# Designed miniproteins, single chains, continued (5), part 85

Each design is a single chain, and the fold is of that chain. pLDDT is the mean over its residues in the fold that is shown.

## One batch from the design tools (miniprotein)

Design m18950
Fold by ESMFold2-Fast:
Structure m18950 (fold): chain A 71 residues (1-71)
Amino acid sequence: VDGTVLAAALHELIRELERRGLSSVSLEELEKIMDEMKVPEEIKEAILKRAKELGEVVSLEQLREMLREAL
């Protein structure tokens, strides 16, 4: 996965979660939100793979950390 494309997707995902007032989401809800945002399957799988390493719930701060790593 291209780091720039992954970073852009993470940035938009973080903004969407902030817009919804969510500080954390389950992996199932994260996948659903990415599907609603029409995130490409390869990018969605890359984000989910990293999120699964963090547990069943991922926080907004953990997504920001993933964004920093992708840059």
Scores: mean pLDDT 82

Design m18951
Fold by ESMFold2-Fast:
Structure m18951 (fold): chain A 80 residues (1-80)
Amino acid sequence: SSKDLQAELQSLAQRAYSIWQDIKKNNPSKSSEASSLFSRFVDLYDQGVNAINNGDLESARKKIEEMRKIVKELESLYNS
């Protein structure tokens, strides 16, 4: 449902933002790469929100999948 997808978008956004902030604070040498990843995440988030608003739930699910991949990349960067 659109409400479930909206909840997942919000959860992923909170996680991405938190990891990005932690990288900036604890490993500033990785800050530029983390900011690039987070910028890509924001673009996907906006596309996902637009897809939900247009009733294109299939497109929204695909954007969420791409956002999950970026969150994993941010987590990998934080642990490197």
Scores: mean pLDDT 90

Design m18952
Fold by ESMFold2-Fast:
Structure m18952 (fold): chain A 93 residues (1-93)
Amino acid sequence: SPLVEIGRAVTARLNDAFAKNPDRTLTLEEFLAILEEVRKEFAQYPHLADVFLEAAKEEMERLADEDGRLTPGQAWEVLERAFKRAREELAKR
């Protein structure tokens, strides 16, 4: 499924980004940059990428702390919520 592949690509990039950050957190700007790179990678599925990534953008803004940062646990919750929302939206005709 292209939607599952998009989710895996975001997960892989998030794991790499967290591994490179000494405090194991990401800013909203860093998370957004990862989502935009995945959008470029999946340009052949623009509707699927847009639905997933817009849901992820909304969920990351809700879960970020007062400093605009996310832990790995919060980032995984963003992806779980975004994936659920994308599935529900794509099931609508």
Scores: mean pLDDT 83

Design m18953
Fold by ESMFold2-Fast:
Structure m18953 (fold): chain A 59 residues (1-59)
Amino acid sequence: MKVLKVPKSASVEELVDKVVEETGLDRKEVEPLVKGTSVENAALVLEAKYGIKFEFYEE
């Protein structure tokens, strides 16, 4: 499982960017999966979809 480190202030868009960087997928493919959701729900969806784990850290 890939662990993606993000600051606790991260937006949904920043979670999408991290997934894009890690997977090489097009942002337009990833973004619609999490548009309009909270950061928590976006993280859960992306973790389940791409087999990754988000770790939120203090900046």
Scores: mean pLDDT 81

Design m18954
Fold by ESMFold2-Fast:
Structure m18954 (fold): chain A 80 residues (1-80)
Amino acid sequence: APPLSPEEARALVEAVRRILWLKEQRPDMTDEEIKEEVRAWLRERYGDRFTDEQIDRIVERALELVKNKDWEGIVAEARA
């Protein structure tokens, strides 16, 4: 996979944390609803620094990692 910038890696870790929080607080949410909420949250927080395409990639990757329970690997990548 292409290497993430330090800022993209931070956004990915924050997106993973947000997805985990949403799943705990709102267990009835679909994956599509989670993507929409996290995308909106990232746009508000990073929309001046990232394109919509970059935000979409971060959201998709974060959800995939949460679903596969591989989110610990992202935290390691962001610190390396």
Scores: mean pLDDT 76

Design m18955
Fold by ESMFold2-Fast:
Structure m18955 (fold): chain A 78 residues (1-78)
Amino acid sequence: MELTVTLPDGKTVTLTSDDLDSLLKQLGAFLASHGVSPADIIALQLQALGLELDGKSDEEILTFLTQAATALLTRSMS
């Protein structure tokens, strides 16, 4: 799995993992390093896992993660 996140300054960061669990751990660490709260990170991870349990495709889960991560980073870095 590959997730590309665009920072507010226009830079992109790409996270790559073989599975969703490892990707969520990498994303969680990245978000924490940018000042996102543990509660927001946990909520994001639970929503992504809920989408997987609901049978959503990897593309749908990655789209959600990209949008949610960008929103959290924008709020945190403001």
Scores: mean pLDDT 81

Design m18956
Fold by ESMFold2-Fast:
Structure m18956 (fold): chain A 74 residues (1-74)
Amino acid sequence: DRRLEIAFSTVEAVAELRGIPRERVERAKEKIEELVRNGEFTRENLKRILMEVLGLPEEEAERVVDTIERLAAA
């Protein structure tokens, strides 16, 4: 699952840059895997996890989602 791999790598990179604890990163990954299992791995749901679990501001979460979608499409 290329999109999932890219989402995980991007989340890890953002968390490292911002000093977000590993526990929050792992929780975000768990919720993303849940979205995949439920067929709900949409742009909107991914953005929500970035905001609610990692605490990213809406504009930054939007940019992160844009990056993931562009990399997954390449």
Scores: mean pLDDT 84

Design m18957
Fold by ESMFold2-Fast:
Structure m18957 (fold): chain A 76 residues (1-76)
Amino acid sequence: GQVPQEVLEKLEELANEYNSDYLENLIEKAKEEGSDALKEVDPATLRSELGAEKASELSAALTRYISTGDVSLLFE
């Protein structure tokens, strides 16, 4: 399904904060392919670019969103 604009904006904020080219590319893929693109997140690359704590938080938030549609963990 289509990714909500609020989710895309939150990911864009993180990409800009951490200067993550990987996350920027993931956002563009999600805009084109929808929410299925977010299932292909590489945890190792995410940890490398965001750090272990933030990568863990984002991975948990994306997993919850993908499995339940719940975006609450993305917004603290």
Scores: mean pLDDT 80

Design m18958
Fold by ESMFold2-Fast:
Structure m18958 (fold): chain A 128 residues (1-128)
Amino acid sequence: MEELVKFLEEAKGEVNRLLDAAIQHAEEIKKIDPEGGQKILDKVRETKAQVLEGLDRAIELAKEDPEKAREHLRNLQAGLTASANEIIKMAEETAKKSGSEEVKKHRDALAADLTRAVNLVGEAAEKI
């Protein structure tokens, strides 16, 4: 139980760092394309809030019912995957519209950070 909770708290810390990096990349896109960048930034911030709340719920569930915690994390991973795909699509559209190599660079970094966050939530579900 304690080892599982510690693992989930460490996973939450890493997911938080990855989503903060994604926010930074969205801010850089916003400097080049304010409209597209703002939409990406808003969606990343919304996604971060939902995922961190979901991970806190999973940590609490893991103390009482590991099976419910696993189910909750699987649902959270599915939701994060959907949000990540939407964010990546927005960033792709912004990159195409701007033609900016800097936007493409931040799009690729954003996609990598979101993919790593999705994988960490999935690994957390498998560890339970």
Scores: mean pLDDT 89

Design m18959
Fold by ESMFold2-Fast:
Structure m18959 (fold): chain A 99 residues (1-99)
Amino acid sequence: SLPPSFALPSDEELDSLVITVKEIIENPERLDELIKGAEAAYKSGNTRAAAQMLATAYVAAELIGDEEALKKVRELISKLPPEAQAAFDETRARLRERL
């Protein structure tokens, strides 16, 4: 149902995102940088990268209990087109299965 421009991450890409989540759990300060990176990707028109970065940030924020970061990620997701929001939700679910 997603257009090719909003293709889900590959297994190799998901493994990389899992590593990023684990790095943020060990260094929570990196979470703000990831969220800022996602916003920059969105502003640059890279909606696929923004959705993947936001999914990664959401999972990490959920695991460390950072409610402020969760609110910020939800705000940024609301600005994405519906197909990117769907990609975010599915990427988030796949990341949770791998953690």
Scores: mean pLDDT 84

Design m18960
Fold by ESMFold2-Fast:
Structure m18960 (fold): chain A 69 residues (1-69)
Amino acid sequence: MEDALRRAFERAVEAILANPEASEEMKYAIAVEEAIAALVEAGIAVDEESLKLIDRVAEEAVRAAEEKL
């Protein structure tokens, strides 16, 4: 789980940085999409608990990307 969440965070940050002109809402959507994809690729089911972790990862990724932009 932790390794998959770390990969989700890294992928989300990279995806946001690839779309620097996106709105804050769009950056968050990109981060959520990448986090879900990373967990699914790792074979982790997207349930209520996973959605809470995805939300946290997305918020952290948006913040980290904004600091780099």
Scores: mean pLDDT 78

Design m18961
Fold by ESMFold2-Fast:
Structure m18961 (fold): chain A 94 residues (1-94)
Amino acid sequence: AVTISNVTVENAGEDALLVSFTVNGDSAATVTVIYKNLETGETGSKSLTVNPGETYSVLLEGLKKGHTYSITVIAKDANGNIVGIANTKPVTLE
C-alpha cells in the first residue's frame, strides 16, 4: 500500500507555495501535485518521479497574492494507476 504523509504547504514568497511530502510504500513511481485557485477556478500541476520512503518538495510558482489554493497530491505506480491521494487544508498566499 502507498501512503502520502507529512504533507505541508508553506508560503514561499508573494507568488509561490512550497509543498513538501513523504511517499511511503513500495510501488509509487510518480507524484503529481495539483493546485486550484479557489477564487478563480484556475488549476495547474507539477509532476515528479519518486522513490519509496523519500521526502520531496515542490515549488508552485506564478500564484496570486491574497488568493486561496487547494492542493492535492496524487501518487501513481509504474503502470500509471493511482495508488495514493492526499489533500491539504486550503492555503492563502499572504
Scores: mean pLDDT 83

Design m18962
Fold by ESMFold2-Fast:
Structure m18962 (fold): chain A 60 residues (1-60)
Amino acid sequence: SAARLAELGARIKALVDEIFKLRKEYEKTTDPEKQAELKSKIDELNAELDRLVAERLAVG
C-alpha cells in the first residue's frame, strides 16, 4: 500500500540518519567501553535497516 511504502521510507531515512550520527561519534571516541556500546548500537540499527529495505522491496 502507498501508506506502508511512505511509512517504510520514513523509517529507513530515520535509521540511515541515526547510523550516520553514531558512526561519526564512533570515529571520534577514544573510550573502549563507549566504542563497544556504539558498535553494538550501529550493528543493531544496520540489522533493522536490512530488514526494512527487504520489506520495502516486498511491498513495492
Scores: mean pLDDT 86

Design m18963
Fold by ESMFold2-Fast:
Structure m18963 (fold): chain A 61 residues (1-61)
Amino acid sequence: SKEELKERLLALARELRTAKPEDKMKLNSEINKLKQELIDLGISPEEMRALEEEMLKILEG
């Protein structure tokens, strides 16, 4: 579901925050894959931007 994918993306953002540089490329690849799955499920551009902003807050804070 969209809800499960969003929760997984937020979990990946938390993991990415503490990841070693060599692991960041792999985690970013998985994040991009899950974002595409959300697009395929019909997420709105507005909702995707909100999710990306929340993920960015996790990475920066």
Scores: mean pLDDT 83

Design m18964
Fold by ESMFold2-Fast:
Structure m18964 (fold): chain A 74 residues (1-74)
Amino acid sequence: SREEQLEAIVEESVREALELAKKEGLSEDAFVDLAQRRAAEALRERFPDISEAELLAALRRTAERAEEAYKKEK
């Protein structure tokens, strides 16, 4: 479903950003920003018709997932 595809993109973006954050020693804020930027790019590429509201909701979930992932690494 569309919702499952959006969630998969969010999870993939967080996973990729976390790997880079670990390699480069990024702060939590820099990691969250990176995850959201990657998610926004992937979402717009795969869903060119995505609404601003749907995009913002997905980016909010990306931030929440990123913050959770960062805490689990501590």
Scores: mean pLDDT 85

Design m18965
Fold by ESMFold2-Fast:
Structure m18965 (fold): chain A 86 residues (1-86)
Amino acid sequence: SPLDRMLERAREAILANPDDLETQAGPVLTAAIAFALMGDVETAKRLVDAVIEALREQGHEEEAENVRLTYRIVLKEAGFEEEAKK
């Protein structure tokens, strides 16, 4: 699917350019927030999970955890309290 290709490309970009995490991860996280606010929590979670996994693969565990916590705040703000607890 187009989303699967986008997620794979985002992961490749982060892995290829670890020094450029803000440029590679930032747009994907912005898209994830937009999808969550529109009620597409499934797409938002897939985008966030892809960024978290790519960051962890590069040894950026602290940044990965910050992304996870930020996404939980976004889910709660969007009214998805149950999803935010997972």
Scores: mean pLDDT 69

Design m18966
Fold by ESMFold2-Fast:
Structure m18966 (fold): chain A 78 residues (1-78)
Amino acid sequence: MTEEEEKKFLDEFFKKKLGISYEEAMRNIDDPETLLALAEADRKLGRKDEAIVRYRQALLVDPNNERAKKLLEELEKE
């Protein structure tokens, strides 16, 4: 995937998930839902290590986020 194709994928992904652009999502990194969406995008791009970091950041913001816990466990098993 080219960098241009990746940016287009990320922007479309975030518009579907959160209704915002990828650049706007990057400004909202204190929001667990934004961090989960970033992690899901990284996972789809094959960036497993980056996705793990984003899930862990989401859990630092919201330690009781069951979705973040489940997705992190699922990714670590792959």
Scores: mean pLDDT 76

Design m18967
Fold by ESMFold2-Fast:
Structure m18967 (fold): chain A 70 residues (1-70)
Amino acid sequence: MKLSFEELESKILALLSEDPNRAYSPSELAKAVGASKAAVSRALRTLEAAGLVARVATPDGPRYVLATQA
């Protein structure tokens, strides 16, 4: 299934907003939003560049969380 990047970004932000204290891997987000891991990773990079999500370094790899605006 092909989602627009706008729709994918919106779904990722909605999911992160449901539990802003939880950090998600790209694989977990891909499963939750019904998209490929590659598409989710690209959307996450765009959202991180926009300051909407933050990357968290963990021992099992990078995870992403909703960015809180100061």
Scores: mean pLDDT 76

Design m18968
Fold by ESMFold2-Fast:
Structure m18968 (fold): chain A 60 residues (1-60)
Amino acid sequence: SVGREGALALAEAYPEEAEAFRRLAEEDGTSDDFRRLAAQSPNPLAAAGAGALARELEAL
């Protein structure tokens, strides 16, 4: 799925936050889950990536 694939890509790009992204990939995270993660992320680039993925999932 787009969500799983995107979450795994974000885990690879941002290893310091990889645990949170891998968990969402395993749990088939929703757009709301990625939006919450974006709000909680201390890395603005990781936050932007999670937010972009949330918007993508919402459009499906």
Scores: mean pLDDT 81

Design m18969
Fold by ESMFold2-Fast:
Order: C-alpha cells, then sequence, then structure tokens
Structure m18969 (fold): chain A 58 residues (1-58)
C-alpha cells in the first residue's frame, strides 16, 4: 500500500496528527514503526496511545 494513500485516508478520517506522524516516520526510513502504528490504528487505539507506543521504539 502506498504511503500517500494511507496518509490521505487517515486525514479524511480526522486522524491528521497520526497521518503526519506516519509520513514523518516513513521519510526517516522507519517502516517498521509505520507498520506498527497502522496495526494499532486498525485495533482501534486512540491517537495518544498510538503515538506513545511508537515513541517507545525511537
Amino acid sequence: MEIDEIVKKLIEEGKEAVALYIRYLYEQGRDDIVERVLKLYEQGKSDDEIVAEAEKEL
């Protein structure tokens, strides 16, 4: 799945902060964290929980 399509979908769903954070991580070459963030989003985790979990891996 293309990163730009994922970012666009998240923005349309009102998850702009998560979308921009995913784009930032992708541009830093952290595809592993991007995949984890997307998994947490699919599980219905809040934006704060998703960011907190990603930060643990930085």
Scores: mean pLDDT 76

Design m18970
Fold by ESMFold2-Fast:
Structure m18970 (fold): chain A 90 residues (1-90)
Amino acid sequence: DAAKRLVELLNEMREKGEVTREDAERIAEAVGELTGNEEVAKKVLEELMKLIDESPSGTMSPLDAMQAVISVLVENGLLEELHKILKVES
């Protein structure tokens, strides 16, 4: 289940307390699997990489990464996919 895999990755990042560039690639891949849309996956990757690059630590918070994923899904009308993620988190 792609939604469960994405939630599992986000929980892994939350336990670690940071999201690295490698983690951003894994998150974007999981979004691609969930949505079946490589352009959406690329948009997630670009947004996460931009936030990491702008960060003094070279990493981002798991909460910011989750917000970025949600924002991209909402902007692209992928509300059903977002709902699948939220059901797993519950």
Scores: mean pLDDT 82

Design m18971
Fold by ESMFold2-Fast:
Structure m18971 (fold): chain A 74 residues (1-74)
Amino acid sequence: MEAREVSLAESLMHTFGLPEEDARALARTFLDPAATDEDLIRKGEELGHREVGEHLVRVRRAAAAGRAAAREAG
């Protein structure tokens, strides 16, 4: 959803000091269900912000692990 892209882009700009264009590109890739972890790292490297791409991969993995743990805990 566009609202989530904007919110994530603003968070990346605040946390990493990214330009709006770069933050939006990374946020869009992060929220794309077809995008792989490799796609996120590659987009980060393309924009000169590999560390942000790697951070987003960790966030996606943590969210997936949290959902799995929540299903097992219920």
Scores: mean pLDDT 77

Design m18972
Fold by ESMFold2-Fast:
Structure m18972 (fold): chain A 70 residues (1-70)
Amino acid sequence: GPMHVRITVTDKRTGEVVATAEATVDGPEALQRLVQELLSRLPPGDYRLDITLTGPDGTVHHVTGDVTVP
């Protein structure tokens, strides 16, 4: 079912938040597209993603990932 997603992107070099996005996504493909679109707007560098996923029942999950933009 649909999940509410909040993404925060932090520049690992500076510790500054450089981008945020919020959306409702229905599955991993939609989430992956949202992340890719957000990262496509950033200069090359090393970033940390903090992703908060809220399910239709109100359950909240927090996921952190690292990504390099070439």
Scores: mean pLDDT 81

Design m18973
Fold by ESMFold2-Fast:
Structure m18973 (fold): chain A 78 residues (1-78)
Amino acid sequence: SIGEKVRELIKNKDFESLEELLKKAKETDPKKLAQILDEIVRLMVNGDLSEEELKKIKEILEKLGMEIDDESLERVIK
């Protein structure tokens, strides 16, 4: 699944491939982008990310013009 791929990239500290995956999904597949962002939000809410991983992910999202707002967080918690 796309969620498994996202977790694998983060675990391997492959943030370059994660950035490329997010960028490609933003340009070509809005549903896939939503699934990637939902997995990232889930990892953030569950505390599954280290401070270093969280910082890198936030930097990538900011670079790509993507913001995780409170509504997106509420959507994943449901």
Scores: mean pLDDT 75

Design m18974
Fold by ESMFold2-Fast:
Structure m18974 (fold): chain A 70 residues (1-70)
Amino acid sequence: MEEVIEEFKERIDKIVEKLEKNGLYDLAAAVRDVGKQLIEALKAGEISPEEVFRIVDFLEKRAEEEIKKL
């Protein structure tokens, strides 16, 4: 569980850093908040690790799309 949470946090932090470097601060804050909610849901057993990483993949793709719009 803790190892999954640590890997998830690292991936969220990389997305946030990429967004902040491109001036997308509001979106970076939103991604960080979603990350916190997903960690809480994961700890509560409301979401699976597989679903959490599927959401991370989705967030990474959306971040790339928003950067391309700049």
Scores: mean pLDDT 82

Design m18975
Fold by ESMFold2-Fast:
Structure m18975 (fold): chain A 80 residues (1-80)
Amino acid sequence: LEEAARRTAEVAREELGVEATVEEVLAAAEALIRAAKEFGVEAARAKVDASLAEAAAAGLPPRLIEAARALAEAALAEAE
């Protein structure tokens, strides 16, 4: 999880020039873990898939979409 969060923060900085901290990215991953535990991993995964598809359609860089996907998968694995 921490490695995926570090990678996501790094890619966001490289692709968008935003100051994304590992702490903020981890907080988002922890929120996803809580949602998966509350609503179920399948429901959380479907919501992640929809959000990433929308982000890609909005023109977010492919590298960032890939990093966010890896982070979401790591978070969902922690919820199981």
Scores: mean pLDDT 77

Design m18976
Fold by ESMFold2-Fast:
Structure m18976 (fold): chain A 76 residues (1-76)
Amino acid sequence: SLQKQMDELIEQLGKMIGNPDVVKILTDLRTNARTPRDIHRYMSEIMKALQGQKLSDEELTLLSQLVQLVSERIRS
């Protein structure tokens, strides 16, 4: 299911990034984003929570996949 795929991506990203504030924002993005503008706002919050922490190419790929699934949820 779409929800299961999003939850698995959030768990994987959470383990890799190691930042609980980022995990909370990702969970809020999954559940509460309703528009493309909401996605942009949550992405800005993630960048603020990272406070200059660099994401790996793998982490960026997984984050992009999560954003794509959230966009699909919003359109349905």
Scores: mean pLDDT 85

Design m18977
Fold by ESMFold2-Fast:
Structure m18977 (fold): chain A 68 residues (1-68)
Amino acid sequence: SKEEKIKEAEELIEKGKEAYERGDYVSAEEAYEKARKIYLEIGDKEKAKEALENSIEASVEYLKSIVL
């Protein structure tokens, strides 16, 4: 159901935040990207945008970690 998809996306956002806090930017980016796709599927453009912004931030932190 749509409600089950919302819950799945919310759990993915939480996993992404936990991974980001641990410095696991690759896992954070993956979790946020999965959440973004679910939000787009159900038409929640605002939450999809938030997930994309978090995914970009994780990708930037990952790139910083490998350039140093």
Scores: mean pLDDT 88

Design m18978
Fold by ESMFold2-Fast:
Structure m18978 (fold): chain A 83 residues (1-83)
Amino acid sequence: MELVSETETPDGTVKLYADGTAVFEPNEKLSAIIKKAYEDPETREMAELALATWGSALVRETGAPRLVVKGAEGLEVVVENRL
């Protein structure tokens, strides 16, 4: 995949690729929060919902058809533009 653009935000970096995929890489502070949330199944579900909500906003801003949010322990949350 060829990198088209890279945007730094206060919470992390958004990378847009030529295939239309956007990847959000959380900064150290946000990564620590995500990791802590994954320690319990109930907070994990809430974290996944929060990441999906966040990802939906980023998808609208970037126009990407798909966003991949890198979570704790190699988890990737994929958010697609909803109808």
Scores: mean pLDDT 68

Design m18979
Fold by ESMFold2-Fast:
Structure m18979 (fold): chain A 81 residues (1-81)
Amino acid sequence: QTQQGLQLMSQGSQLFNQGNYGQSGSLYIQSGDLFYQSGHYGLASASYYNASRSYQLNGNNDLATQYQQRADQLAQLSRQS
């Protein structure tokens, strides 16, 4: 699960660097979901931040805001207690 999340994050980064922001955002979301399910809240937060940035550049401002907020919540969880 963690290895698959890292692979998806790497693929998302490659697509982001190629300017394919829509697909990059989708891969970052998938990566974040896998990290969240495995309890890796810090990695999930980072993945959702990257998804937010990808959707912002793709012009999907509502999705960018949604994943920014989700990333912020998970960043707080990773900083407990």
Scores: mean pLDDT 85

Design m18980
Fold by ESMFold2-Fast:
Structure m18980 (fold): chain A 56 residues (1-56)
Amino acid sequence: DYTKDNPATKGAKAYSFHDGYIAVAPEGYTVEDPSLILPKDEKTSPFTGDDSELLE
């Protein structure tokens, strides 16, 4: 469960992967807080699937 109650991700969009992953990303890269989208020392976070570079 991504930080649903987080004021940073509240404005972001959440999209699901075909793998069953859920990534929180803004439509047009207008994220409220990119700190949550790009977690440090947490490469395996469910927030970002980071396999398609979010370019899609």
Scores: mean pLDDT 43

Design m18981
Fold by ESMFold2-Fast:
Structure m18981 (fold): chain A 85 residues (1-85)
Amino acid sequence: TKTVTVSFTADSADAAARGVAGLLETFKPKRADVTLTGQEDDVNASAAAIRKVAEEFGVEVTITKTVDDSVPAGVVNITVTLEVE
């Protein structure tokens, strides 16, 4: 099984969802693991937006949330591991 890991930072839930959507469209993975790091409300909002994108693409996505108050408000750090075979 081939995996591709991509990390990026989003400044909104919409930006997080758009980033993940771009990866799902580009790689067309069988499934993906997403790790979100940020403040609780930001991580929860981004997770909800990403779940909607995953449902639209029909891709199984597992989301892991890490609450880290040292991350600025409104910012979420995202790591996506895509299973492409």
Scores: mean pLDDT 87

Design m18982
Fold by ESMFold2-Fast:
Structure m18982 (fold): chain A 100 residues (1-100)
Amino acid sequence: SEFEKALKILIESLKRMKKVVEEGKKNKLSVEEIEEKLEEIKKETLEKLKDFPEEVQENAESILNDTYEKVLEFIKNNDYEKALDYIEETIKRLEDVIKE
């Protein structure tokens, strides 16, 4: 289904965001560098979803924006573990939707 395809694209993008946060934790990337990389992932993901129904795009943008804001809040507080946990929990919730 188109909905399942969109969810898989979104999950892949969240996994990419997780890798950026992991590299930030290991390599001491600045908050600005993490923010720029996360914004690029959001932009690329929305481009991949441009031909999907508007409601699917709006829901994906909402999830990406919520994840982006919460991850940056945690990173600005030097709490990389909470940022990673938040992304992982979001991925798990979306994967559970596909399995149902």
Scores: mean pLDDT 85

Design m18983
Fold by ESMFold2-Fast:
Structure m18983 (fold): chain A 114 residues (1-114)
Amino acid sequence: SPLLEKARKAYEEAKKAYAEGKYKEALEKAIESLEYAIEAMREDPSLAAEALDIAQGAAELAADVLYSLGKTEEADKILQHMFDAIRALQQGDLETALEHLEKTLETLKKALKS
């Protein structure tokens, strides 16, 4: 899936930015990775598990960045929504998993603007 490849590339770019102390770029790339992962899951549900693994990595990296910036409440929200997305997909509930991934995106986009 081209969307899944874009999600992986954005995640790798997020990791590089984080390692270089470029926190804003790391968050922007984590957001891109999550957006592509969500689109991949919507377009091809058979890729949901693989897309969710990438989304989890991006969300965990973003949470680490937010904890480093003192944005504890936003980081906790991201991890909670990611946990809920994983549980939903384990139960075969793709729609609920996507809802929690969208909430993760919303939290990240708000944190980036503040």
Scores: mean pLDDT 91

Design m18984
Fold by ESMFold2-Fast:
Structure m18984 (fold): chain A 96 residues (1-96)
Amino acid sequence: MEKEKKIKELQKKLEELNEEMEKLSDEFAENPGDPELQLKRLKLLLRGASIALELLKLLGAPEEEIETVEKIKEELEKQLKEKGVSEEEIEEIKKE
């Protein structure tokens, strides 16, 4: 089933993203308050939220869980815009 293949691909992307996030957490511990690390973290979180949202919809997750992730995604986009990230860059992050 095409849906199962898509689910596995999204799960793999989330696993790879989690590895990137763990590496960033180590960098954050060494350099707390670094604005470049803050920006990198927000970009990874937005990518993760976008992938998670697609996965939750494919899995038929409860509407409340989907709405929670959508709100997180919107807040992350807002924070990125406030830090000077363009709408084009935000769209690229969501597509990766």
Scores: mean pLDDT 81

Design m18985
Fold by ESMFold2-Fast:
Structure m18985 (fold): chain A 91 residues (1-91)
Amino acid sequence: VRLTWLPAGPDTVTARLEGTGPDGLRYTLALFVGGRPAAVSPPRHDGPLTVTATAQPGDTVVARAYEVKEDENAGSVLVRLAAEATHLLQP
């Protein structure tokens, strides 16, 4: 899987996870702004995932893609960090 940053508004950031599907694994994509969770996608095993979050100029944004496994008691459980990317929001 691969993380990319998409064009976004002046106060938003958008990350995309590509390469999901061929491995049969389920993934979720989360955005962290200034070290705090800001947005998360539902887990999926096919197709690209995109997540958008609001951020202020000068914030550091981290995108993390996690491999997810279904658990009968807890639902979706994060089992591995599969990809990570960092983006500094310019003013």
Scores: mean pLDDT 73

